# Designed miniproteins, single chains, continued (4), part 4

Each design is a single chain, and the fold is of that chain. pLDDT is the mean over its residues in the fold that is shown.

## One batch from the design tools (miniprotein)

Design m12105
Fold by ESMFold2-Fast:
Structure m12105 (fold): chain A 96 residues (1-96)
Amino acid sequence: SMDTENFIKLVRQSIDQDVAQLEAAGFDDEAARVAQLGEQLITAIQNKDYDAAYAVLDEMVALADELSKQDPKAGTFLGASVGMQEIHLTVLKKIE
């Protein structure tokens, strides 16, 4: 079962991949914002503040939606990554 340490590891890996893909696509400002939001998500989870963690994911969803208006492929990629993090967070909250 997923614990807090495993979730943080998955978030770090996902954020690193998201940042690299967005930078490769020329979305440097969005990549920097994703990195910032990722650190906020990790901090919220370390504090067991699930409300703050979901609020960060909502901000990432909003960023993916805005990115989709400019580049549907980049927005879909980020949205899928955020959706996976939300599923894992929901599992973690139910187990712990």
Scores: mean pLDDT 85

Design m12106
Fold by ESMFold2-Fast:
Structure m12106 (fold): chain A 61 residues (1-61)
Amino acid sequence: DSGIDAVNQALSSHGLAELTPEEQQLARELAARGDLNLDALANSPYTPLYYARQALRDLVK
């Protein structure tokens, strides 16, 4: 899953925790609907990447 792997690598490079399996599944579902661009997210700077990750966490809980 290259899109999720790229996002997790970006998170790790910024010192952020990688997506949990539940967050990864939600991110894939949102990407399939066009509500999330995984490639754009993986290339985002720290601040938008952090807030996108927090939004995924809040939706999964």
Scores: mean pLDDT 83

Design m12107
Fold by ESMFold2-Fast:
Structure m12107 (fold): chain A 92 residues (1-92)
Amino acid sequence: DKIEKLKKAKELAEKGIEALYQFGLTGDRRYADRAAEYFQEAADLLRSVGNLKGARYAEQAAIAARLPTGLEPLRYARQAIREVEEALKKLE
């Protein structure tokens, strides 16, 4: 249902953030790629439940995680999580 998909999207975004922290600690780009994949899955789920703002932030997080200069994928991921939490608060 919608609540389960929102919770799963939040879980995926949080896993993406964890992967970014591992990238920061190790310099291994495989963690950055993994983070981008998690953020993209979160975006797809959020889009499927009509949370377009959360989906856009998660998609921006995925793009930012793949940028050669690194940067602010954490900011976008946190915004996606915030949109999920606001949606869950209204449904729960």
Scores: mean pLDDT 84

Design m12108
Fold by ESMFold2-Fast:
Structure m12108 (fold): chain A 107 residues (1-107)
Amino acid sequence: SAATDEALVAAGRRDLEAFIEQAKKEGKVYAIGEATREFDGKVLTARAVVYTDDPSKKELIEKAADELARLAVATPGEAYRLAPPTQEIMREAGAKAVLTLEERPVP
């Protein structure tokens, strides 16, 4: 649901660097995912930061970060909707995320 998705992913509304610094200060483990796709004369770049309090979940949050970024460039209109597999990984990891999606003209 939209409310569940918003609870797990802070959709493009926060500075990713500030989010990473906050996670470090709070002793959280974090993962960064990035994906790029050319679409309709534009380059779409998605960056996802996923964090959790549980260091045993590092591999899960790395998968979640990569999947969030990849899906955001593949389907930008659905970038802030979590696919059920990604949602389950996020819940299992006790994780939250910030996602940014940026567009620029093709060089």
Scores: mean pLDDT 71

Design m12109
Fold by ESMFold2-Fast:
Structure m12109 (fold): chain A 73 residues (1-73)
Amino acid sequence: MINDYVPTPEERERLLKEAEENLKKAIDYVKEGKFSQAASYATAAALLYTEAGEVDKAREFIRKVQEEEEKVK
């Protein structure tokens, strides 16, 4: 199963770095009021955190993005 895949320490570090980069872009877009673009980068960051094994961080981040989206709807 896909969930049996365990990234190497090097791959995990790379995934976390990419997740952090996407998270930073998401925050920047939120500050600009571009919530749709922020949501796209946030989703990418959540997927990268999940692949790196940081499922709790992925869940919390998705929740925060949804809360921000609800503020404009």
Scores: mean pLDDT 72

Design m12110
Fold by ESMFold2-Fast:
Structure m12110 (fold): chain A 60 residues (1-60)
Amino acid sequence: MLEESGRIIREAAPGLIEEVLRDPSPSRISALGIMSAAADFVGDRETAERLRRAMREAMA
């Protein structure tokens, strides 16, 4: 179960990052934060850090 959840997050993350950076909105930025927390929960620290970095860029 955890491996499948991690795979889905890892595969979805690049597309979400690209979408949010193209057209940032509060709801899209929040989605990056939620996915980052989910990545941390399943133990994918690298993906979580990548999502947090994108969130900071979108908020700048």
Scores: mean pLDDT 78

Design m12111
Fold by ESMFold2-Fast:
Structure m12111 (fold): chain A 75 residues (1-75)
Amino acid sequence: MDEEFEKAERALREAAVAKGLFDEFLAAAQQISRAVREGDYATAAALARALGERLGVPEAGEVIARYLEEQGRRA
């Protein structure tokens, strides 16, 4: 897995724990995984950006979103 992607995922998880929003993080991660399984990478990327904004780490959400958009172009 890309190191930047792993750092971004860790930043989102740590921010969620620190803010008491870990259940919201898990719900968003499940929705993103579902969108990816359905081939809806645009929705998955939008959900990743929204999660980053909500957790106060928009840069991490953007890294995840760009990764998902690249996966969608290759599918």
Scores: mean pLDDT 83

Design m12112
Fold by ESMFold2-Fast:
Structure m12112 (fold): chain A 103 residues (1-103)
Amino acid sequence: SHMEEKEKKIREITLKFIQEASDILDEAVKAGKLTEEQAREMLARLAREVYRIAKDILEGKISVEEAYQRLLELIDSLPVDPETRERLKEAAKKAFEEIKKVL
């Protein structure tokens, strides 16, 4: 069904964002800006929120624009340096641009 295809694509976009966020946080650890424990905890928080957002979008409970703002608010709350924060925001922007194409 059209819904099953949308669910699959949104899942793929969500997983790709989590992988990109993981890579960004791992680079911050290698640069000495974060500990491995801090990066793991922040990645877990991001993954939890983006899975909730993906579910809410698919269930029609939230707009794509509201979902994007919620993720940006979470990223702004993370105790990371400005460069890492901007890279996470760029990854979020790309993910939501792809979600808009699917919906």
Scores: mean pLDDT 89

Design m12113
Fold by ESMFold2-Fast:
Structure m12113 (fold): chain A 92 residues (1-92)
Amino acid sequence: MSELVKRFKKTLKEMVETTDFSNIADQEMLAGSIELAAVMFLRYETVDDQKEIVEVLKEVYEEMKKKGASESVLERIQETIDYMEEEVEKKE
């Protein structure tokens, strides 16, 4: 795992830990931040880093689910994961 991916993983996990999952607006802000970061990775980073970021997003999804994130927010994260996996596969 690259240092960039390690730092991204750490930052996302810290964002999940500081998000108030009783507040829908905080959850939606987290989802929007994840979506933006994922799109930036698809445009500017290597395919290997993009694959590792997909795995990080899957870990983040499971952590958010365990913390009681709303179904609508979890659906947005899953759609982001699915989109990134499809785009990465097209580049191989």
Scores: mean pLDDT 80

Design m12114
Fold by ESMFold2-Fast:
Structure m12114 (fold): chain A 76 residues (1-76)
Amino acid sequence: SVLEQTKMALTTALGLMQLSRYDEALELLDEKLKEVKDKSKLSTGGLLLQKSVILYAQGRYDEARELEEEALKLLE
């Protein structure tokens, strides 16, 4: 299912983030976002929220905030 695939991508991205492999984590999340576009608001919101966490860890605060706000609108 889309949710199962999204959960796996989120888990993998978290692992990459713990290894400081931020660019790889972002590429994985962007690829999965393209696949789930228009199919699930929950999956899209979750992926955007995880991407914002990684951007925040990189010190990219403005980009992180924009994605967090977008994710929260989808998860309402």
Scores: mean pLDDT 84

Design m12115
Fold by ESMFold2-Fast:
Structure m12115 (fold): chain A 110 residues (1-110)
Amino acid sequence: AEEAAEYAEKAGEAAREAAKAAGESADESGSVEAAQGASAAAIGSAGAYFSAMNARRGGSPEMAAEGAEGAAGSARSAAEAAKKAGGKGEEAEKAAEEAEEYARKAREAA
């Protein structure tokens, strides 16, 4: 449970980085899609943190893995929107890849 929770927190942090990059791309380009991607990734990040906390407080490690996977999915959407908008697309892509790797590790630890 602890290992899965740690990976979920890291997936959440990566999703937050993807949200920041997509938000900056939205600010520079005016892209509504990049702004929506940033919001989704921020929500996914929060979800991963809550799932990690619940797993540590007697929840299942599967809860942490599900939270991490949600964060990775939202980070991927943010990265795709940021790449289409331009600007920080490469930073968003790197963050999405990190979130996806941590989600995989959370699932393996579950």
Scores: mean pLDDT 85

Design m12116
Fold by ESMFold2-Fast:
Structure m12116 (fold): chain A 67 residues (1-67)
Amino acid sequence: MTGKLFYYGASKEMIEKAIKGLKEKHGADSVELVEVSSAEEAKKKARDLVVNDGVVAVAVSEKGAGA
């Protein structure tokens, strides 16, 4: 099963932890990384894929409001 990870401004550490979670908890054999333009877009795209396509998807974002 392929997992998808949508991210915005996320650190390598956050991305790696999310990949481990997808593989260990959801049984994803591979993870596709998709960069998006906002944290809100990441969450929406992940939710839409889970609801409509049955794909395991998560969203990860670093603080975009701390600039």
Scores: mean pLDDT 68

Design m12117
Fold by ESMFold2-Fast:
Structure m12117 (fold): chain A 81 residues (1-81)
Amino acid sequence: DPLQEEVEYYLNLIGAMDPFDPEKFRKLGQEIQELRKNGNWEELNKLVEELKKKAEEAEKILDELEANGDREGMLEVQKNS
C-alpha cells in the first residue's frame, strides 16, 4: 500500500532522529487505519502532510550528519531505524 509505505517511511526517518515511545507509534498506526476504514481522507491527508514535513526536516539533519562524516551518529540512526 503506497500510502501506508509513505507514512511508515516518514515515521522511520523521524524516529531515527528522535526515538519515539513505542506506544506513540502504535497509536499513530491505529489512527491511520481507522481514518482509512471510515473514509476520512481529509484528516488522513492532513496527517500525512504533517509527517512529510517532519520527515523532510529529519532528512536534512541526516544529510548534515553524513556530510560532516559523523559515522557514529549515522550508525546510531541506522540502529534506531
Scores: mean pLDDT 66

Design m12118
Fold by ESMFold2-Fast:
Structure m12118 (fold): chain A 92 residues (1-92)
Amino acid sequence: SASVKEETLLLFRLASLKSSLYLQKKILENKDKMSKESLEQAIKEAEIDIAYGRALLAELKAKKAPQSVIDEVEAIIAELEEILKELKKYLE
């Protein structure tokens, strides 16, 4: 209804979250080629991305977004959490 601009901004935020996931996957794939400092920064960025994703998820649920979009954001958050866990384990 009157929220077309707001819905567009939510979809833009989803696109940003997808981009963050792609970059974090590439970091995990190349973790053996990265410095400890770079991996520690990646961990901080992953924590920020997860918080961003959770905020987006809350807004999507509040606005009754399509279930497929909600499911996609939940899946991205779950993948980011697994990447975070693996990066932390690698630095042990």
Scores: mean pLDDT 87

Design m12119
Fold by ESMFold2-Fast:
Structure m12119 (fold): chain A 90 residues (1-90)
Amino acid sequence: MELEKKADELVEKSLDSPLQRLIYEALKAGKTLDEIIEDIKKRLGVNLTKEQVEALKEQIERDREMARAELEGKPVSEVAKEWLKKNKPK
C-alpha cells in the first residue's frame, strides 16, 4: 500500500505535462476513457482520441510499474521485459 503510493509519487513528479497528470489522476480514480477525454476537453481545451488516451495510459502504467520495481530493488530492465510481454501496444 505505502510502496504503491511512493511509486505513484515518483511517477507524478516525473510528469512534465498537465495532460499526463490529469490522465494519471483520472486513472487512479477509476474513470473511463470517455470520462478522461471529456475532462481533458473541458479542463485543458484539448481534444484527444481514445487511441491517444490509451497510449498515454500505457506509458503511465509502464512508468508506475518501473517506479514500483525501483522501490522494491528490482532491475527496471527486467520489469520492462515483463511489461512488453504482457502489454503489447495495440
Scores: mean pLDDT 68

Design m12120
Fold by ESMFold2-Fast:
Structure m12120 (fold): chain A 68 residues (1-68)
Amino acid sequence: KEEFEKLLKKAEELKKQLEELGDLASAQEVQQLINLAKVAYDAGNIELAIELAKEAVKLGEEALKKLE
């Protein structure tokens, strides 16, 4: 539970930073993975939810690194 919440918080922070920098396409991709992770979590598929949240963080970090 704590791992999932921490990953979601990180992904939402990365999405916000991408939106502030004008990379709306990458922000939208991160949001889609956040949405899928939440759906998986609500369905009781915690392992899938964590993997999707990790993918959201990875995409957000990769997109931000390209903007540095």
Scores: mean pLDDT 84

Design m12121
Fold by ESMFold2-Fast:
Structure m12121 (fold): chain A 71 residues (1-71)
Amino acid sequence: GGILALQQADEAEKAGNLDKAIRILESLIKNSTDNKEKAFYLYRLSDVLEKAGKFDEAAKYRAKAKEAEAA
């Protein structure tokens, strides 16, 4: 379920395993059929990407999050 996977992503981020957090969030985005839920995961992925120093990717996913939120 999405809640359990999101908790695993949060635990991975807290442990410093940003690559694992990114993979889990990408899976959640791919499997989400709800635009509001997808926007939430896209914002979370953007935040993790910023922590990983991937600023261009973070900006891209933040823009996608705003578009999904508006849908």
Scores: mean pLDDT 86

Design m12122
Fold by ESMFold2-Fast:
Structure m12122 (fold): chain A 84 residues (1-84)
Amino acid sequence: SIEELIKQLSSEDVEVRIKAVEELAKLGKTEIVEVALLDEDPRVVFQAAKALNKPEYVPLLKKILPDLPEELQEEARKLIEELS
C-alpha cells in the first residue's frame, strides 16, 4: 500500500528508503518522492532526484556527488549531463 511505502521512507535502513522511493515513483507519487530529496543520506536523495528527472535538481545532484559511493557517482554524473 502507499501508506506502507510512506512509512518505509522513515526506515532506519537506507536500502528500505531507496526501495520505497523507487516504488512510489513507479506509482506516480511525485509529491511524496519530492519529500525524499530532504533525506539525510545522499543515496536516497540521488534516487529521488533520478526518479523526478528534472533540470532543477542539477545543483542538488552536484552538491551530493562527492558524498555518493563510487558506483553511484558515475551514474549521477551521467544524469547531470543528461539534465544540463
Scores: mean pLDDT 88

Design m12123
Fold by ESMFold2-Fast:
Formats: sequence, structure tokens, C-alpha cells
Structure m12123 (fold): chain A 91 residues (1-91)
Amino acid sequence: LKEKLKEVLTEAYREHAYLVAEKKGASKEEAEKAYEEVGVPTAEEEAELMAANPEEAIELLEKAIEEASKRESEEGKLVKRTAEELLELLR
């Protein structure tokens, strides 16, 4: 379970880093650096926590989907898609 959660989260954090860079006019190198230095370790930590407490993770992901659905942004769509994929793995 942890490995699959980590795969989904690392991909999502990489996409997020690139979306943020695109909006700011930052370089792709800066996006990759943010992904590697912040995104990857954050994904690892979150995957471990979700695997250790799946019931709490499910509640948090359901709330994240509800909040993301109200934003109508590219980031909101990414959060919603990622949370839905994580819920499939935890259920």
C-alpha cells in the first residue's frame, strides 16, 4: 500500500511543481528542484502516515475533494484527482 500511495503522491507533487512554475513564469529547472527537494520527501512522509492510519486519511481526503471542488482551478483539479486516486487505494 505505502509504495502505491507514494507513487501517486510523487507524481502529483511533480505536476503541482510544474503548474506553480508555469503560473509564476519560473524555469522548469526550478520546478524540478522544488519537486526533488520538497515534493518527493513530502510525498514519502504523507504516504507513510496514510498507510499507518488509513481511516483518518480517508476522512481527510474526502474533505480535500470537497474543498478542491469549490476552487475551479488547475491546482484544484489536480488535488481532487489525486485525492480520488488515493481513496481508491485506501478503500
Scores: mean pLDDT 79

Design m12124
Fold by ESMFold2-Fast:
Structure m12124 (fold): chain A 76 residues (1-76)
Amino acid sequence: IEEGLRALREGNYEEAVRLFQEEVERDPRNAEALGYLGEALERLGDEERAEEYYRRSQEVLESDPELLREVGRRAE
């Protein structure tokens, strides 16, 4: 996931998508990788696929409320 984050920071969105897809393939319930894959796809203009991965990321987080608190995404 760190390699994908570097690609995102460098603006290499195609490389970021590839790297985050590899992470998702290894762990389909990795909410962080799913979220970053969505962001990389959004940066490439693929809004439909970005929404799909954002939804999957949220589904994983909602299945474990403690992850939501630890990440600080929603505390209420």
Scores: mean pLDDT 73

Design m12125
Fold by ESMFold2-Fast:
Structure m12125 (fold): chain A 85 residues (1-85)
Amino acid sequence: EEERRRIAEITREAVDLLSKDGSKEAFEKVVQLAREHPEAFPAVAAAAISYIYSKDREKGKKLYEFYQKNKDDLDAVAKAILDAV
């Protein structure tokens, strides 16, 4: 219950960061949020991948497929997201 609220707050912060500048620096901050709050990692990763998909559907689709295979590997998913931007 408290964890769900924390996940929602961290996810909202990640979405806000991406909506303001969508830069590689913003994605690095989003990745850092996921590293500091591993419980929010799935939601934060989904937000980042959805943002990339909204700008480049080909890259976003490849990241979704990669995430499905590596959903519990924060380092691999974070690297793939940063490499896509």
Scores: mean pLDDT 82

Design m12126
Fold by ESMFold2-Fast:
Structure m12126 (fold): chain A 95 residues (1-95)
Amino acid sequence: ALAEEAVARGASAEELEERAEELLRERRLGEARALADLAAERYYAEGRVTAATAIRLRYIGLELDVRLEIEREIAAAPPEEAERIRAEYEANVAA
């Protein structure tokens, strides 16, 4: 998995956080969550409790923005396209 590859590469907490934000913009929500959680765990292991809390709160905000954007696209789309967007969203969450 993407998180396992990042661990093998020796990615920093900051790199994991940045990549999680990129994955959210790509709407790869399950993979983004996994990297954000890994980044928080690394910050926590380093004794950086405030940084660990901050990334989790920031991830929640960014994920909500992506979800709201997807909901608006579904509401604006023709029925067939709306169903396709919803299916892609569900698949990306299920990672």
Scores: mean pLDDT 78

Design m12127
Fold by ESMFold2-Fast:
Structure m12127 (fold): chain A 70 residues (1-70)
Amino acid sequence: SVSSVQRQRATLQTRIGLLTLVVNVEMDFARRSGDPALIAAAQAYAKQVAAEIAKLQAQIAQLQQQEQQL
């Protein structure tokens, strides 16, 4: 149903928001430490999370297409 698709899309958007928050916290901590190894690790983590966010965005796009098809 349309309402089920809307709930699934909302859940995925919430997950993207949480992932973005975690990355920002980790990046801030690494930068404030001044440790090049921690900064490099945080950047690598951010790249992995960006790939996961891209997959979640693709799922949202698929759900939006399903919503447009009755």
Scores: mean pLDDT 85

Design m12128
Fold by ESMFold2-Fast:
Structure m12128 (fold): chain A 71 residues (1-71)
Amino acid sequence: VDNVKQAVLASALDHLELAQEALANGDAETARRHLEIARNYADLLDDLGASQAAAELRARIAELEKQLAAL
């Protein structure tokens, strides 16, 4: 169970890094796609009972979505 939560979180974090890179390059479409995938992983973490990790992930997604909206 914990290994699954860790794998989901790791995948979400990889997509956040890709979204940050896309934002730095002005690629709004790529950033949006990676943030959407990260949000889906946050929902999975909630379903698995990892609500704290999901909340932290959603906070990071919201920060990047704010940057995307300013682009």
Scores: mean pLDDT 85

Design m12129
Fold by ESMFold2-Fast:
Structure m12129 (fold): chain A 91 residues (1-91)
Amino acid sequence: PLKLSEEELREIEELIERDARAAAELAAADPEALRAELRAALEEQRDTNPDAARLAEALLRILEEARSVEEMREGLRALARELLEERLARN
C-alpha cells in the first residue's frame, strides 16, 4: 500500500545514507555542542511536538552509546530508516 515508486524509494535511501554520514561527521567535530542543542530541543518540544522530542531523544542515545564515528553513522542510518518506515506506514 506504499505508493512510492521504486526510484523514489531508492532516492530516499540515498538521502538517508548521505545525511547519516554528514550527521556523524558533524557529531564527531563537536559532540558536546550537538548534545547540548539536542537536550535543549528535547525540553522545548517535549509538550508541543512529541515526534520531534522522540527524535531528539533517539539522537542523544545514539551519541551517548556510539564508540566511533562508524557506530554513530550506523545508528543514525538505523534511526532514519525507522522514521521513514513509520512515516510510510502512517501514509
Scores: mean pLDDT 68

Design m12130
Fold by ESMFold2-Fast:
Structure m12130 (fold): chain A 106 residues (1-106)
Amino acid sequence: SSLQQQLQQLTQQISDAHAQASKAAAAGDKDTTKKLVDQIIDLQQQRFDLQMQTLSGLDKEVEQGVRDISIASTRVSTDTAIDNEDFDKLAATEQQLSDRYRQLAS
């Protein structure tokens, strides 16, 4: 379905942006890393909105996932360096949203 194709495309874009952000962070390029993290958050929100077309509403896990993304973005914006923990947190949030969607879709 077109929905599945769009979700796959967004997932790939998120993965690509994560790889670029990790490289920028390793190089100490704070401006590029911040820009890429902001892009990842935007893409994750777009993917979430698309998933909501098939969901009957938000539950605690999905809501927590959105909050975790927002907290990670705020930390990146205030800190002069992004550590590996921030990227691990973003990955964990994405996994939580993916797992919850799977539960609701089944």
Scores: mean pLDDT 63

Design m12131
Fold by ESMFold2-Fast:
Structure m12131 (fold): chain A 70 residues (1-70)
Amino acid sequence: SAQDELDQHLKELTASPEGVRQAVVGAKTAYAAGKDDTATRLAQAALEGAKKYGDEETAKEAQELLEKIR
């Protein structure tokens, strides 16, 4: 399913700090395209990964995006 494919992709993306930064970029792109569900999942994964790696800038961007989607 699309949710299973996205979950697998998110696990691969959030395995590295670089992937976490790419996840927030992907979330912003999905939001701009009106794909709110995809944007939310990407932003949540990016926020969690950014906190894990201590990337405060990426965590802030992901959190701000989640607030806009709500």
Scores: mean pLDDT 81

Design m12132
Fold by ESMFold2-Fast:
Structure m12132 (fold): chain A 68 residues (1-68)
Amino acid sequence: GDAETIATNITNALLNQDADAAIAALDQLESSTLDPNTKKEALTGAAEKAKKLGLDDLAAFADSKLSS
């Protein structure tokens, strides 16, 4: 996939408060051929949105990927 597809999947999962779907999309992001900066931006956005929505487990997951 590309950045737009993965970002859309993450955004839709967050809108549905579906942590499992968001985690799956983030795993797809990490396994993709996208550049590190694009991955970092998507993970950072997901972490911030998860915190705003109260999805603490998802926020922690995204933060763990950012540290990898």
Scores: mean pLDDT 77

Design m12133
Fold by ESMFold2-Fast:
Structure m12133 (fold): chain A 70 residues (1-70)
Amino acid sequence: MILTPMEMLLNPEEYKKIRAKWTPEQLEKVKKIKELFSKFSDEERKKLAQEINGKTVDEALKILEEKLKS
């Protein structure tokens, strides 16, 4: 089952089982997303969660990196 990054961030406990089936590459990208996401305020994180909803892990990572550089 493919999960959006937003679903993983909002419901981490629910998706813990699916995480066990992910490749090391996918796990590393999710870790980077969480690290970048933690650098934003609670208000900014709410807006970013809406923006990355339905996006792939790669797309979410690019969006977060772009916002952080701005």
Scores: mean pLDDT 67

Design m12134
Fold by ESMFold2-Fast:
Structure m12134 (fold): chain A 86 residues (1-86)
Amino acid sequence: MEELREELEKLIEELRELAEELRRQADASTDPAVRRRLLLMAQLLEHEVEELEELLKNDASPEEIRKAIEGARKLIEWVREQAAAL
């Protein structure tokens, strides 16, 4: 259980850092469509952070934490692919 919680905490930090990176990229972009896309992805990551923090607060089951970890990893991968395509 503790190992899963530590992994989830690391993913929360990675999600926060990625959201900050996307906001910096949005601020540097001169294309309004690109800026909007980056900001929406940053907001998605920020929302995911809130959901994951609630799981930690509620002492979620190992199964719930594993599903959350899988979902967060897929979200990070998708966001990185989307940002690279901009």
Scores: mean pLDDT 85

Design m12135
Fold by ESMFold2-Fast:
Structure m12135 (fold): chain A 77 residues (1-77)
Amino acid sequence: MITPEQAAEAVRTSLLNQGIDEETAEKAAEAVRKAVSKIKDNQEKILLVQRAVYLVAHKGLDPEEAAKKALEFAKKQ
């Protein structure tokens, strides 16, 4: 089972590895931690993490907006 803290760390590490700055990576990690805490299904948590990383790193979305859209995406599965 993925904890909110593990999801936050995965997002931070992935964004830093893709050259995203530390401040943006930390904001995205915190937003994802809060979003994951609202999900019970482990697969939805994984989808949220993957989608949030994609939206921040590849689409340049604001971290909070990315986490919100990722949560909506994960819930549709």
Scores: mean pLDDT 85

Design m12136
Fold by ESMFold2-Fast:
Structure m12136 (fold): chain A 81 residues (1-81)
Amino acid sequence: MREEEVELALRLAEHLRRQAEAFRAAGDDETAELFEAGARALEQVAEAIRAGRPIPEEVLETLRRTDELVKKLAEAYRSLA
């Protein structure tokens, strides 16, 4: 049950890290750093769930910023299509 949520968070973190590597390879270090921050926040969420601890507010803020960035990129991509 909660293990499924932990696994989902860790898989999403791995996905964001791969995207960060792609942006860094393209020379976009600023966007890469934002995706790395999101991945780290998801790893902290997984640890908090596993330990039964509350998720820190700063981690939730980082996830919100990452979500907004992903939505902006998706919208920009749709505008090009």
Scores: mean pLDDT 76

Design m12137
Fold by ESMFold2-Fast:
Structure m12137 (fold): chain A 86 residues (1-86)
Amino acid sequence: DVARIVGAVLRLLGLLIDLENSPPSIARSLEAIEEALRIAREFGLEDTVRWLEEVLRELRATDDPRRAQALAIEALQHAIRGLLSL
């Protein structure tokens, strides 16, 4: 239902704002992608889930906090677009 989609979008937007206004962190970036993946699975966004799983693998392989933050921001934006296409 529309209210649940709006709630999920607002949750992801909050995480996106927090990431953009915080120092780069691998741990924070991982948490953000894992939350985006959880939401994508909950809403049955199969293509988004597959893409996010690839991004999560890349993020887990990096030791660069700035790269991790960039991947997490991209992941959150992709998940938001997936939700808005429902």
Scores: mean pLDDT 86

Design m12138
Fold by ESMFold2-Fast:
Structure m12138 (fold): chain A 106 residues (1-106)
Amino acid sequence: KKKADELRKKGIDYLREGNYEEALKYFQEALKIYGEDNAGIWTLIGRAYLKLGKYDEAIKYFEKAIEINPTNALAWKLLSEAYRKKGEFEKADYYERLAKNLWPEL
């Protein structure tokens, strides 16, 4: 729906500006309209948490995105980044290889 796309766009604008809390509010409102079967919005919510340094929350949202779309190479790459930020390097390397298998140029 157009309203959900407008909310998502505003969230992305806030994310680019470094206003991660506002980005989260807009992505959560967009999620209510898109429904829970939208891997893209889950990935954006996870990305905002990652930028806030909330790595455990980021991981949960990236895992939700992957449950919806297991071929979402970006979500696997971001999941790898979150694990690396937590110091779980073996898990990070595993998920990074998985992302590259899905999208070699990522």
Scores: mean pLDDT 84

